# Ledger of designs, part 31: designed miniproteins, single chains, continued (3)

Each design is a single chain, and the fold is of that chain. pLDDT is the mean over its residues in the fold that is shown.

## One batch from the design tools (miniprotein)

Design m9051
Fold by ESMFold2-Fast:
Structure m9051 (fold): chain A 90 residues (1-90)
Amino acid sequence: SVYEEALKASPSAEDLDEAVVVVKKGQLLEQLQELEEIIRSSPSPHKEEALKVFSAAKQKLLNTTTSAKNHETIVALAKLYQLARLAQKE
């Protein structure tokens, strides 16, 4: 799916910089909730697929924060920004 493809794409430097700030400030859960709401509010007929892919990636990201390097968490969050933007498209 196009949403799974977005998660495989390299994140932009801007998305990575934003993710670093969010993770370091402990705002990860709050940011994930905001991104999920953006997808839910999308008029896209494929938003349910986007939400399914987002939810799976979100769960993987949250599991990563307990045992993996911060860099992996940052990259995963930056990729979720890309997915949310794609889900907002007409």
Scores: mean pLDDT 77

Design m9052
Fold by ESMFold2-Fast:
Structure m9052 (fold): chain A 100 residues (1-100)
Amino acid sequence: SLSEQILKLLEEMLELLEEAAKANPDNSLVQLALDKVREALELVKKDPENLEAIKEAADLVQDAVLLVRAAQAAGVVPEELAERIEEIAKRISELVKEME
């Protein structure tokens, strides 16, 4: 299902951000990005058929993208991580549009 694909993408994003947060335990941008993705994952898991919840999760994912890009600009995380997070976020956005 589209919801199952979104969940897998959110789990992939979570794993990447957990590794980044572990490498940068005192960096507030990375920690906040991780918190946003955790919240997004919980929203979709709680009600995977609720389009409004999925859209809210997509907004949280976009917040995480901005935070990761800010951390990358500050030299905290590599460009490759920011690009991977953006690619996952784009795929989530495309799947959300297919649900409408």
Scores: mean pLDDT 90

Design m9053
Fold by ESMFold2-Fast:
Structure m9053 (fold): chain A 91 residues (1-91)
Amino acid sequence: SAAAERSRALHLELLDRVVAAAEEKGRILDMEVAQEEFRKYTTNSLEEMEEAMRRAVEVGIEKGRGTPAELAALRAAYAEARAALAAEAAA
């Protein structure tokens, strides 16, 4: 349960960083839909976090978003969160 709670906290931090990165690029993704898809796939595994990130990006593109700058920002946020989750799993 404690490990599950920490994993959820990391996934929420990823979501917050994805939103912040998209906003910093002066574009707004359809974050409501992206957040819903993200939460649907977010659990205690790196694979599910990766799938959630891919879905969030796909939804943004489908809604006429997903500029190269937005995608770069999302990938950077994902890489940081993935590293943090991997460190937690190794502990």
Scores: mean pLDDT 56

Design m9054
Fold by ESMFold2-Fast:
Formats: C-alpha cells, sequence, structure tokens
Structure m9054 (fold): chain A 99 residues (1-99)
C-alpha cells in the first residue's frame, strides 16, 4: 500500500547514510505521483518541509526535498489547503537560502 511505502520512506529518512535518505525522498516523490489522497499528500508535504529546511542535513537531500515540494505545488497544489501551499512556498525559499 502507498501508506506502507510512506511509513518505510519516513523510517529511512532517519538513516545516517545520506544515500538512504536521498532514496527515501525520491520514493516520497513517487508516492505523490501515484496519489490524489489529500491526507497522504499533506503528510508527505509536511515530512518534506522538515527535510528541506534542516540546515544540518546533506545538501543533496535538501535539494531533492525542495524539488519534490516544487512538484507538489505545481501538480498537486489544488488538492492542498491554501495554508499548506504557503508553508510549502516558505520551505522552498528557506531551502534556497540553505543551499
Amino acid sequence: SLEKEFEEAVEDLKSKDPDVRLDAVKRLGLIIEKTDDKELLEKIARVLIEVATDEKADKEVILAAKKVLEYILEKKGHLLSEELREEIKEAIKKAEEIL
């Protein structure tokens, strides 16, 4: 299930290996492409906001999370609340300042 894939990706984001974390971000992006479930999209967006705004994280992981957030906004933004869309825009801006 997509929910199980989401849970597994979130667990992998806790890895000390940046390659594992990068793969987890990419898998979250694939889940987003496959779903129009508003609750799941919101959960994924909130996780990616945390990843993209973590100043201590690996730059490649931050960049990947930023790119997935840009995709959500462009392709799935109509399924999200205005408040969450604004939070995503702020996270993208913060990630650009970190990168």
Scores: mean pLDDT 89

Design m9055
Fold by ESMFold2-Fast:
Structure m9055 (fold): chain A 82 residues (1-82)
Amino acid sequence: ELEKKVQELERKKVALYTARNINKVGVDFSRELEERARKEGTEELAEKFREHRRLDEESYRKSEELYREAEEEYKRAKEELE
């Protein structure tokens, strides 16, 4: 059972690592859109992209927390197995 749990936690960790990286790309893209809107667009458009960036940053933060939690759970389970 413990060996199976370790494998499940490893898969969860990998999936969350991927999700975190996707959210990071989203943050970078939203930041570029906000900057471009401020330079070439309207203040209203810049405000909307600023809100999108804030939401993307929050999603990235949450996925970063979930990844770190999963990595810690994996480490503990692996130590129990060994």
Scores: mean pLDDT 82

Design m9056
Fold by ESMFold2-Fast:
Structure m9056 (fold): chain A 89 residues (1-89)
Amino acid sequence: SAMDQANIKEGEREVELGIRALREEAARNPAYKSVLDKTIERMKETYEEGKKQSPSKFKITAGSAAGLALMTASSVRIAGRSEQARLAR
């Protein structure tokens, strides 16, 4: 249905945005790259598991994973800025 397709498309978009945010932050704060890379892999796993669910559940699963990814990227960005401020004295 059109609603099912919209839910799948939104879920895919959410995952892409989350992964992009994590990759950008890994490039900006290399010290956190290993943690961010693991988060990206976890998001990919969640996405693959979500695709086996109904479209509405997939959208929710993808949205939740993307939300956690964005929070992780934001936390690293804040920590990175604090670290840079500390090192700059």
Scores: mean pLDDT 78

Design m9057
Fold by ESMFold2-Fast:
Structure m9057 (fold): chain A 80 residues (1-80)
Amino acid sequence: MTPEQRVLAAWLELVRRALEELEKRGAPQEVIDTARRLAELLERRLAGADPAEVDRELEALFREHPEAVAEVNRILEELA
């Protein structure tokens, strides 16, 4: 794997763990859906999707759901 692919794979693994933790804690559905969407976008990037397209979708997710993204990031920081 390239260094970029290794970083993305590690981030995807953390996001998957965060999703599992959010579901166990009974987090709001918007937060769970945001974590799931983030995992899907990272999986698409690793599968060879256009990086620019994935980055635009990530930017849209962060813009549309800033509080949910902040909560996902908080859990990611706890797990890192």
Scores: mean pLDDT 82

Design m9058
Fold by ESMFold2-Fast:
Structure m9058 (fold): chain A 61 residues (1-61)
Amino acid sequence: GSMSPAEKLVEKGLVTPEQLREAARYAAEHGVSLAEALKRLGILTDEQAKEVEKIMRESAP
């Protein structure tokens, strides 16, 4: 299939595949966005989390 927004985060060097997997699990368990999960886990700064949200929005129709 086409590359997911999550895979674009790894390609841009914002997260590692391992950090993405942990953040996705956290997001699902806590009902928060992937960007918020990455921020809460201390993986991303506020600025980096905003970039993640932008990338994900760019991929939405």
Scores: mean pLDDT 77

Design m9059
Fold by ESMFold2-Fast:
Structure m9059 (fold): chain A 89 residues (1-89)
Amino acid sequence: SEKEKIKKEIEEKLKKTDEKLEELLEKARATSDPEEQIKQLEEIIKELQELIDFLESNKEYLDEEEKKLLESAKGAIKLTQEIIEELKK
């Protein structure tokens, strides 16, 4: 069914985003250069925003755990922006 296809796409998007965020966080932690850290963190914000946009467009198909992940992603963007601002000081 269409619903099952969309649910599978949501699960695949969540998994791929999680893997990409882990990779970007490892790159940020591996460097002592604030400019390099900021670049990785800006990429994290971009990945999170793409996830949020995808989940919002499919909101009717989200279960309660996926809705919590959507809210967590929004919080993660805010936290990441605060870290970037701190690194720029």
Scores: mean pLDDT 87

Design m9060
Fold by ESMFold2-Fast:
Structure m9060 (fold): chain A 60 residues (1-60)
Amino acid sequence: SKEKEELIEEVKSRKEEIQSLSLEEAKEYLEKTFAEKLQKLDEDGATEVSAVIAEILNEI
């Protein structure tokens, strides 16, 4: 969906900021910043966005 694609691009645009944090701080930041938008996606869309987030967190 367009909302899924836009959220993926937003997460990717914040990659450097997220990766400048500790893993615990990055998880808190992502939960606070993206939880509401993730809740508005369908299950498949939320899974795809969560996979992108997991890849970014794995690089910390």
Scores: mean pLDDT 79

Design m9061
Fold by ESMFold2-Fast:
Structure m9061 (fold): chain A 99 residues (1-99)
Amino acid sequence: ALARGLAAVDRLVELLKEIYGLPEEQVEEARAALREALAEGGGRLELTLAFTEEEKEKFEKFKKAAEELEAEGLLESEEKETYSEESGKTVKGLSFTLT
């Protein structure tokens, strides 16, 4: 449902703020972009976050938080490998499905 997807977006954006220390302006930009993507997808959104080797601690924090959000029924999450153009190699990823 759209309401559940919007709640999941808000929780993911708060995690980005806490884990990456994003300023409020960037937090609101991310929230708006994800909400728009969710609406364009008819209440469904799939996204993947890529984590470099230096971001291992951030990956572990996100993974733990994702498991909690999944337990609340807000989203589904899975670990996968994804290609990072910035790093030029395959890195760890977390994929989220919002419905």
Scores: mean pLDDT 78

Design m9062
Fold by ESMFold2-Fast:
Order: structure tokens, then C-alpha cells, then sequence
Structure m9062 (fold): chain A 97 residues (1-97)
């Protein structure tokens, strides 16, 4: 049962990150909405306060990278790469709980 719960959480995180990535590439969410959405994922799926703190710090790095990508008109693949790095860190945190 515990393994199936972890697998379900991972699939939910993957789906939410994919949706955020899609909306961000379409210009349908702001940088502030991006920050709030990523914080929402952390608050929903991570219970450990130390892991939440580290992941929230990483969200600020993600937001800065996305702002830089948009400012410099870099390809959408750079957005996907940054959000996949966030996804991996959240999954690793879920697996450590």
C-alpha cells in the first residue's frame, strides 16, 4: 500500500508540472502565478518542513531561470528543462519521506 501511495503522488506531481509547463509556454500564466503554483505543489505533496524549506528555495532559482529564459527569448525547451529539474527534486523528496 505505501509504495502505491508514493507512485500515485509521483504521477500527480508529473501531471501538475506538465500542466504548468504547458500554460507557461503558452504565456497563460505570469511569473508570480508560476511561483504560487510551484509552492502549491510543495505544500500539497511534501510534509517534512526541512524538505519544504529547501524546495521553496529551489523554486526561487527556478523562477529566476524562467525570467532569464523569457527575457533572452530562449527556446521553449529551456523552460521544459528547468521545470523537469523541479519535478525531479520534488519526486526525490517524496521518495525520502
Amino acid sequence: MKKKIIEAKIKQVEGEVESITYLLKKGKISIEELRESLYGIIDLYIKDEELKKELRKFVEEVVKKIEEIKKNKKPDEEIEKVLKEFEKKVIEAIEKE
Scores: mean pLDDT 84

Design m9063
Fold by ESMFold2-Fast:
Structure m9063 (fold): chain A 79 residues (1-79)
Amino acid sequence: SKEEELARSIKRLEAFEQKFGKDKFLEMVKETIEEVEASKATPSDVIVLEAYYEVLSKYNDPEFKELAERLKKLLEKIG
């Protein structure tokens, strides 16, 4: 299901952060946000951004929170 696909994507993103560290994870997410902001968003982009938002929102970390707020604003602008 779509929910199972989202859950698997979330787990893969969490594993990426654990393996490569916070700074590399944040840089990857920032690059994705900037690419979507620079182009017309597609429905598939929304699913990817929602997965990023869920992962970032789980962490009690100021940098993750700032990026989550940026994602939230982008999702509101796209929707």
Scores: mean pLDDT 77

Design m9064
Fold by ESMFold2-Fast:
Structure m9064 (fold): chain A 97 residues (1-97)
Amino acid sequence: MSPKDQLIGFIRGVAVNTARFAKLGYQNGLLTPEQVHESLQYAREVLQLVLRSAETFLKEKLISQEDLEEVRKEVEEAQRLIDELAKELGLEVPPLP
């Protein structure tokens, strides 16, 4: 698995799935709004870590500029999904810094 595929795997497999699990748990009464907020915050922290790692991987020539742009696009899409989910659930959560 390429470094780019590993980073995208973290975005989809950890950040996005954490957000989806939080939505499912909230809808089924298994999670409180506070627990959902914590899960969405964790998902955002994972996206921030992936973005920092991708920039480091580019500097170390482990990924191309095109790979970095693809990772950035996946991060932006995941962040949008998290923000839409937070709005759908009536929760206001701060954006990524």
Scores: mean pLDDT 80

Design m9065
Fold by ESMFold2-Fast:
Structure m9065 (fold): chain A 85 residues (1-85)
Amino acid sequence: SRSELIEKVALTLIRQRAPDDLIVTFLKELAKLKDVDSIKKVLEFMHKEGYSIKHITDLLSKAFGVKISGKSLEEIKEKVEKYIK
């Protein structure tokens, strides 16, 4: 499915330590599709693979063109939901 493909691509990019610009581009495309669930999944993968909350919020801020901040992954996921929907 599309969801499974997105998850595999995200996991590959994150595990291979893809450049920030490529991850930002990927998040931008998901935002254009209004695919909130896939964005949340990418953030979960980033957090699991050792990305700091600050690094995650920096990449999201660049992807969405707005300042996004938070103290936890759960807070950030709620902000993504409100921003996209």
Scores: mean pLDDT 84

Design m9066
Fold by ESMFold2-Fast:
Structure m9066 (fold): chain A 70 residues (1-70)
Amino acid sequence: SLEELKEKLREKIFELAQVTLDFILAYMEYKATGDPEAKARMDELVSRGNELVKEEKKLLEEIKQAQAAA
């Protein structure tokens, strides 16, 4: 249903917000220490964030299609 798609979108937005916060923290640690482990965490978080953005775009298209069909 349209309501279920909107709920899934909200969940993905919150996940992306959390990933973004974790990225900022890893970035600050990397700037302060130069730790390559912090850099590796940043790279992993970017990849995860990109996946979440793709999922959000898919959900937005599904919502648009569901609204057009109603």
Scores: mean pLDDT 86

Design m9067
Fold by ESMFold2-Fast:
Structure m9067 (fold): chain A 78 residues (1-78)
Amino acid sequence: AREIGERVARLAVENLDDPFALEVAYSLGVMAAGILKAAGKPEEARELYRTMAEVLEKSGTPQARALAEEFRRLAEEL
C-alpha cells in the first residue's frame, strides 16, 4: 500500500502539466486509505497518507504542497 501510494504521488508530480493529475492522486489516495481502514488497518492508511504527502511536498509547487497538507490532515483524523 505505501509503495503504491508513493508511486501514485510520484506520477502526479511528474505530470503536473495535466491539471487533473493531483485530483487523481487525491482520489486514489483517499480510496486506498478507506480500503485499508475498512480492513482494520488504520495505521497502514495513516502511513499511506504520510508517504504520499512526503512525495508531493518535494515537488515544491503550491498545488502539490496544498495536497500534501490535506493528506497530513487526513492522517491525523485516523
Scores: mean pLDDT 79

Design m9068
Fold by ESMFold2-Fast:
Structure m9068 (fold): chain A 108 residues (1-108)
Amino acid sequence: SVSLSPELREKFREYAKELGILDYVESLSEDEIIEMIQIGMLIAHLGEPTPWLQETMTIEELIKAVKLALAALRAALENNPGDQERIEHLKENIRELEETLEKLEKKL
C-alpha cells in the first residue's frame, strides 16, 4: 500500500474538487483510489480503453478513472515533483490524460 503525505492528499482533493469528482474520491478507500488512478493512467498511455475495460466499465466510470489520475498527477507536479526529468514526464502524462478526458467526454 502507498501512503500519501498530508500535503499531497490536500492538493489531490483540491484538484478532484476542480474536476467535479470530490464526492467520488471521498466514497473510495485508498486502495480503490490507487486502482482507479492506475486504470486512468493505462487508458491515457494506450490512448483508448482496452476492450475489457469497455465491457466492464461505463463511459462515466472511465471518465472518473482518468479524472482521478489527472488530479493525482497535478497534485504531484505542484507539491514535490522531483528533478527536471520527472517534471517533464509528469507534464507529458498530464497532457495525455487531458487529451484522453476530452475524447471520452465527447462520447457522452
Scores: mean pLDDT 83

Design m9069
Fold by ESMFold2-Fast:
Structure m9069 (fold): chain A 67 residues (1-67)
Amino acid sequence: MSKEELVEKLSEETGLPRELAERIVDLAMAGKVDEVDRLLTRAVIEGRITPEQARKAVEILKEAGLL
């Protein structure tokens, strides 16, 4: 799966803002798992996304073999 395909999948299936999905995919592809967790946790705390959306994003990244 290409980076662009994964960003589109995250944005469409989880409802994450595209900019956040792009940042998360970039970090996950770079192997920065801790930074992915930190960004998702921060986005939930800031009210940008729900815990449910964060969980779906992690599931998609695991299916892609990035987490």
Scores: mean pLDDT 83

Design m9070
Fold by ESMFold2-Fast:
Structure m9070 (fold): chain A 134 residues (1-134)
Amino acid sequence: SIETAIRVAARSLVAAGLLTEEQVERMLAAITEEDLERAQKIYLETEKDLGPVLASLAAGYFALAGAAVRLKDYRMAARLLLMTIDLLRGVASPEVLAMLQDFHDQLQRDTPPSDTDAWRYLDRIDRQLQHLRQ
């Protein structure tokens, strides 16, 4: 299930020292039905090429990025989107690429100009998305 994919991604982030258990609980509570639907589409479209583990990580990072925006943690949202894009290199469909671009465009509008760390991730995302269109 998509909920299992998100839990796999969350555990991976805790194991990597990127999130605490408390941060994971707050983010999971902030995930919306729309986040779940978009994450499920990423999973279903990429599982055949990536396998279930990497597809789960990509889908889960994307759902958690949506939650991070609602918590106004734009740095974490941008970082998780970048991690999603890194996993989807070479396997993203045009529809998935459009979803990633739309989320990047939203983060560019919503991220404060003073959040230099978030903008560093957004710049890296822009370069990766340009590469994926080639």
Scores: mean pLDDT 88

Design m9071
Fold by ESMFold2-Fast:
Structure m9071 (fold): chain A 95 residues (1-95)
Amino acid sequence: MVEKAIKEIKELAEKAIEYAEKGDIEKALELMKKIALIAAQFRESEEVQKLVEEVLKKFEELYEKTGDEAYKKMAETLRETYEALLKLAEASRAA
């Protein structure tokens, strides 16, 4: 159910920003990994792919505006976890 995944990703991204603002970087990064897991499950959805790009862009923009490296680490964690999960999924499909 793509609609539920989209809603969960949006809620997790918003909550991760709240944790980052409070200085709880570990919790923010945990939520980024959770977003990547959900997105990877719906990897064939163009809407989910687009949403991941939008979330990454949003954190990149927050880093540029604030200079807070927490946002950079959040974007990097999401990107790297998502890419790793996509590669694992493709390898599993090929087997």
Scores: mean pLDDT 83

Design m9072
Fold by ESMFold2-Fast:
Structure m9072 (fold): chain A 102 residues (1-102)
Amino acid sequence: MKKPEVQMYPKEAEIPGNGTFELIDKVFNLEPGKKYLIKLYKQIDGKPAKLIAEKELSGEEDEAKFTIDNLEKDKIYKFFAEIIDLESGLESRSNESIVKVY
């Protein structure tokens, strides 16, 4: 079966600690009429990654957007996403997005 793929943007960003930031997951190899799940993970200070958001996508969609806020000043966050085909169970993981908060 066709394996879904996801790429996260931006790959790097610097934002103010009280700022709002948008992460965009661009999705590839989706099939019309199918359902997919995107999971968004956040990691800070070498701690385990935590699931912070999920979205269902239809196979006709090409991206998912996540609004991130309330990030702590003087920290570096890593974000990544996983996409899962809900029929086949096939999954893939995105690149990391590295966000520095000043």
Scores: mean pLDDT 85

Design m9073
Fold by ESMFold2-Fast:
Structure m9073 (fold): chain A 85 residues (1-85)
Amino acid sequence: MDEKDLEEQIKKMKEKAKENKPEKEVILELGKEAPKAAEEARKLGLSEEIVKEFEEVAKYAESDPEKAWEAALRAAALLQLEAAR
C-alpha cells in the first residue's frame, strides 16, 4: 500500500461523508474518544501524523465539527495504511 491507496481510501471516505455527514452528537462522541486513541497510537509507536489527527478531532469536535470529521477520516485512512504495511 502506498500514496495512491491512501488517496483512494480518503476519496471514498470523503464521498461517504458528503452523502451522510454524521450528526453533531456522533462527532462529539468521537472527540471524547480521540484523546484516548491518540495516547494508544503513541504507545503503539504509530506515526506522529496519526496522533496529530486524533488531537485535531478532540480539539475541533465542539467548535468545528466539519474539521473534526475531516481529521477523523484522515486518522482512519492513516491507520488502515499502517495496518496494511
Scores: mean pLDDT 73

Design m9074
Fold by ESMFold2-Fast:
Structure m9074 (fold): chain A 62 residues (1-62)
Amino acid sequence: SEEELRKKAKEIAEKVAELKAQAEEQGLPFTVTEELSEEKAKVTVTVGGKTYTYELDLKKLA
Protein backbone atom coordinates (compact mmCIF):
# COMPACT_ATOMS: atom_id res chain seq x y z
CA SER A 1 0.00 0.00 0.00
CA GLU A 2 0.96 3.68 -0.29
CA GLU A 3 1.14 3.88 3.52
CA GLU A 4 3.57 0.93 3.63
CA LEU A 5 5.73 2.50 0.90
CA ARG A 6 5.83 5.78 2.84
CA LYS A 7 6.87 3.88 5.98
CA LYS A 8 9.63 2.06 4.08
CA ALA A 9 10.86 5.30 2.50
CA LYS A 10 11.09 6.88 5.97
CA GLU A 11 13.08 3.88 7.27
CA ILE A 12 15.53 4.18 4.37
CA ALA A 13 15.88 7.95 4.90
CA GLU A 14 16.63 7.38 8.60
CA LYS A 15 19.29 4.74 7.81
CA VAL A 16 20.93 7.05 5.24
CA ALA A 17 20.94 9.90 7.80
CA GLU A 18 22.61 7.61 10.39
CA LEU A 19 25.31 6.60 7.90
CA LYS A 20 25.92 10.24 6.98
CA ALA A 21 26.27 11.20 10.66
CA GLN A 22 28.69 8.29 11.19
CA ALA A 23 30.78 9.35 8.18
CA GLU A 24 30.93 12.98 9.37
CA GLU A 25 31.88 11.91 12.91
CA GLN A 26 34.72 9.69 11.61
CA GLY A 27 35.85 12.02 8.80
CA LEU A 28 35.07 9.39 6.14
CA PRO A 29 34.02 9.97 2.51
CA PHE A 30 30.25 9.72 2.05
CA THR A 31 28.43 9.30 -1.28
CA VAL A 32 24.81 8.55 -2.19
CA THR A 33 23.69 7.23 -5.57
CA GLU A 34 19.97 7.09 -6.39
CA GLU A 35 18.54 4.98 -9.22
CA LEU A 36 14.86 5.60 -9.97
CA SER A 37 12.58 3.61 -12.28
CA GLU A 38 8.83 3.08 -12.71
CA GLU A 39 9.05 -0.10 -10.60
CA LYS A 40 11.90 0.50 -8.11
CA ALA A 41 13.90 3.11 -6.26
CA LYS A 42 17.43 2.03 -5.29
CA VAL A 43 19.66 3.97 -2.90
CA THR A 44 23.35 3.05 -2.62
CA VAL A 45 25.37 4.63 0.18
CA THR A 46 29.17 4.37 0.42
CA VAL A 47 30.94 5.24 3.69
CA GLY A 48 34.74 4.87 3.82
CA GLY A 49 34.77 1.98 1.32
CA LYS A 50 31.76 0.17 2.82
CA THR A 51 28.64 -0.01 0.59
CA TYR A 52 25.01 -0.26 1.76
CA THR A 53 22.07 -0.75 -0.63
CA TYR A 54 18.38 -0.07 0.07
CA GLU A 55 15.50 -0.75 -2.33
CA LEU A 56 11.90 0.48 -2.41
CA ASP A 57 9.34 -1.36 -4.55
CA LEU A 58 7.27 1.30 -6.32
CA LYS A 59 5.14 -1.28 -8.20
CA LYS A 60 2.73 -1.34 -5.22
CA LEU A 61 1.62 2.18 -6.24
CA ALA A 62 0.51 0.94 -9.70
Scores: mean pLDDT 77

Design m9075
Fold by ESMFold2-Fast:
Structure m9075 (fold): chain A 82 residues (1-82)
Amino acid sequence: ERKQRLLEALELLAEKGIVDPSTLKAAREAIENGDEEKLREILREVVKQILEHFGKDPSLLKDSWTEEQLELAVEGVAELLK
C-alpha cells in the first residue's frame, strides 16, 4: 500500500535523525485519519527538514508540488538511505 510505504520511509528518516520525531508522529496521525490536507502540510515540513539536513535551500520546495510529488520525494530519499 502506498501510505504504508510512505510511513516506512518516514520512520527510517526519523531513525536517521533527518526528520523530527514530532513530525513523524503528526504524519502518522494524518495518515491514520485520512487527512490529505494535513498530510500534505506535514510532508512539506518533512521535505524542508530533509533539505536542511543536507544543507540545501528550502526554497527548492515549490508551492505547486502535489501530495503525490511530496510522497515520491520522501520515499526516494528513504530508498537512497537503504
Scores: mean pLDDT 78

Design m9076
Fold by ESMFold2-Fast:
Structure m9076 (fold): chain A 100 residues (1-100)
Amino acid sequence: SEDAEEGLRLAKKALELAKNAKTDEEAKEAGLLAALGGGLASNAAEKATTEEDRELALEAGKLAVEAGKLAVEKAKTTEAVNAGIAGALSGIGGVFQAER
């Protein structure tokens, strides 16, 4: 599904941004992107009709959790921390839906 593939693409990008984040703004961007990727993963998992789409959504959710957690670690403001938390929670939602 397009949502599963896009969710995985965004989650991978979020993790790279989180790994390379040197500023609070970069950490916030990584967290927000992880939230978007995780949200798409959750939606894709709920609608998944194939094992392949479910596996893609599961991987996207896992990467969004990792990216969100790393964004929180690098965050210096409450806004950036909240973005990272949103990323991690959205990723958890994706994993939960994919494992059903």
Scores: mean pLDDT 87

Design m9077
Fold by ESMFold2-Fast:
Structure m9077 (fold): chain A 91 residues (1-91)
Amino acid sequence: SKIEEELSKLPKELAEEIKEKTEGAKEEDVLKFVTLLVYIYENKTEEALELAKELIEEGLEPVVDAALKIAEKFKLGEETLKKLKEFYEKS
């Protein structure tokens, strides 16, 4: 599945935790959540910011918040995470 393709881009331990915690969630929301985490992990700052803005406009701000919390826990994408936190947590 597309979710499994995106999860394969993340560290194994993180991918396993995401799979466990998203069990029973809507597939579309899980895909958006995983894609945002992949952008953070790969330090794709522009793509991460654009996706986060789109998710907020769609009413999926909790998906962005969850991604930031997991990214901080696993110390992912230091540069991209700092930019996202500056935009959403310090505004």
Scores: mean pLDDT 80

Design m9078
Fold by ESMFold2-Fast:
Structure m9078 (fold): chain A 65 residues (1-65)
Amino acid sequence: DRAAAVDRLMRELGLSRRQAEGIVTLAEAVPDAALVRQYLLREAGLSEEQAERALAILREHGLVA
């Protein structure tokens, strides 16, 4: 679910609440893993390992395939 995904992004990646909520909001609007990955790397400025972990969290909470 949304709230659990936000909490995990904050705890596991050290993201601010605003950053975590932005990522979840994007995934809800565009639940395409490849497009979310591009956002995480290019717009959010995450490292490759952070982006992989974020995608895993989003997938576990049903926000991307």
Scores: mean pLDDT 83

Design m9079
Fold by ESMFold2-Fast:
Structure m9079 (fold): chain A 86 residues (1-86)
Amino acid sequence: MEALRAEAQRVLEESDRIVAGLLALGLGSPSAPPAEEKPALLEIFLGTAQRLIDEGRSELAPLALLLALKEAEERRREAERVLRAL
């Protein structure tokens, strides 16, 4: 149980790092088309959770997927607010 919690927190931190990277890319996209080449943050974080499943971490799949999704959405909204304040 404790190990699952620690791993869940790691997934949340990974999501925060991903959202920050995505926002940085948004600021410095050389010639990126609209959403056609960039999936929504939600889908990117969902893919990260699925990666955990593919690596044989099915025991964390349901929890990591839900936590990553929820946290990613909230972190994304917060990060967007920070960029707007700049």
Scores: mean pLDDT 53

Design m9080
Fold by ESMFold2-Fast:
Structure m9080 (fold): chain A 80 residues (1-80)
Amino acid sequence: AEVPAVDEEAKADARERLALIDELLPKEPNPVLRATGEIQKRLAQMIVEGAPLEEIREALEEAEKRLEELRPEAEAEAAA
């Protein structure tokens, strides 16, 4: 089964990812990558908190939209 995202496996994976993000995020100078890390941190936190899979999926889709908005800004910054 895969629907229950709030499984022990999902929570363990999310905790590990949070630890990696916490370690790497302060060292990330690229604003787009930092924003990406922040979004991933929020998603992992939702899994750790036991949010439903459908809610996490919706948050992921919104996160993808935010990343698309950041791409033009990052490219404009790089061009300047």
Scores: mean pLDDT 69

Design m9081
Fold by ESMFold2-Fast:
Structure m9081 (fold): chain A 78 residues (1-78)
Amino acid sequence: DAAGREEAAALVERYAQEISDRAKKLGNEDLAKEVEEAGRQASEAIRAGDIPGMTAAAERLSRLKKEVDKLEEEEKKK
């Protein structure tokens, strides 16, 4: 239903925002912007019921999260 899709879209936006905030804290503004764009693509696909778009956006967010995780690990070693 539309209400359920809006809730799912909001959750994905919060998830992407948390990853973006982590990238920004590391000083990587470009990565933060990419995460926000991926989150927006995911939320738009969810609202539209676009399953292929949701899959593509989820894969992109997963890759970007791994990049942020790697940068955080490297920062902790300094």
Scores: mean pLDDT 83

Design m9082
Fold by ESMFold2-Fast:
Structure m9082 (fold): chain A 87 residues (1-87)
Amino acid sequence: PLSEEELEAEIAVSLAQMAVSVAKLALETHPELQTPEALKLLKEAEEKVEEAIRALEAGNYKEAIEKAKEALELVKKLDKLFEEKLK
């Protein structure tokens, strides 16, 4: 069984991976959303997910949670840009 801290980290990383995947799919299916700002935010979010995965694999659960939260905040910024474009 996973520890509570490890479980929280795994859930946080999984949610961040899902959110980034959905944002990437939205950009791929709507080329009009592929602005330089949106592409930069997606790249930064993907990098934060990679950092979160590495922290999780190293057993640094608190760092994994923090990096996953950073990725989710970047996805929220992407969602706001999409709303502006799809008014």
Scores: mean pLDDT 85

Design m9083
Fold by ESMFold2-Fast:
Structure m9083 (fold): chain A 72 residues (1-72)
Amino acid sequence: SEKEELLKKIEEARKEMLAGAAPVREALFLESQGGLYIMKGAALSLEDEKKGEEYRELGLRLEAEGAALRAA
């Protein structure tokens, strides 16, 4: 309970910090989604290599877009 409440407060503080900078929020979202799609691609490639590669390529593009947004 105590640890759960502390983790919630930490997460809320992090969200508030990120909410103050829209480009940073968007970059983090794109990077997060990119990583997720790369992982999905790896898992899916065991059943469908073509589909797995599509997801991986999408993930890499999203990570690149996030990185570019942060660099701007």
Scores: mean pLDDT 74

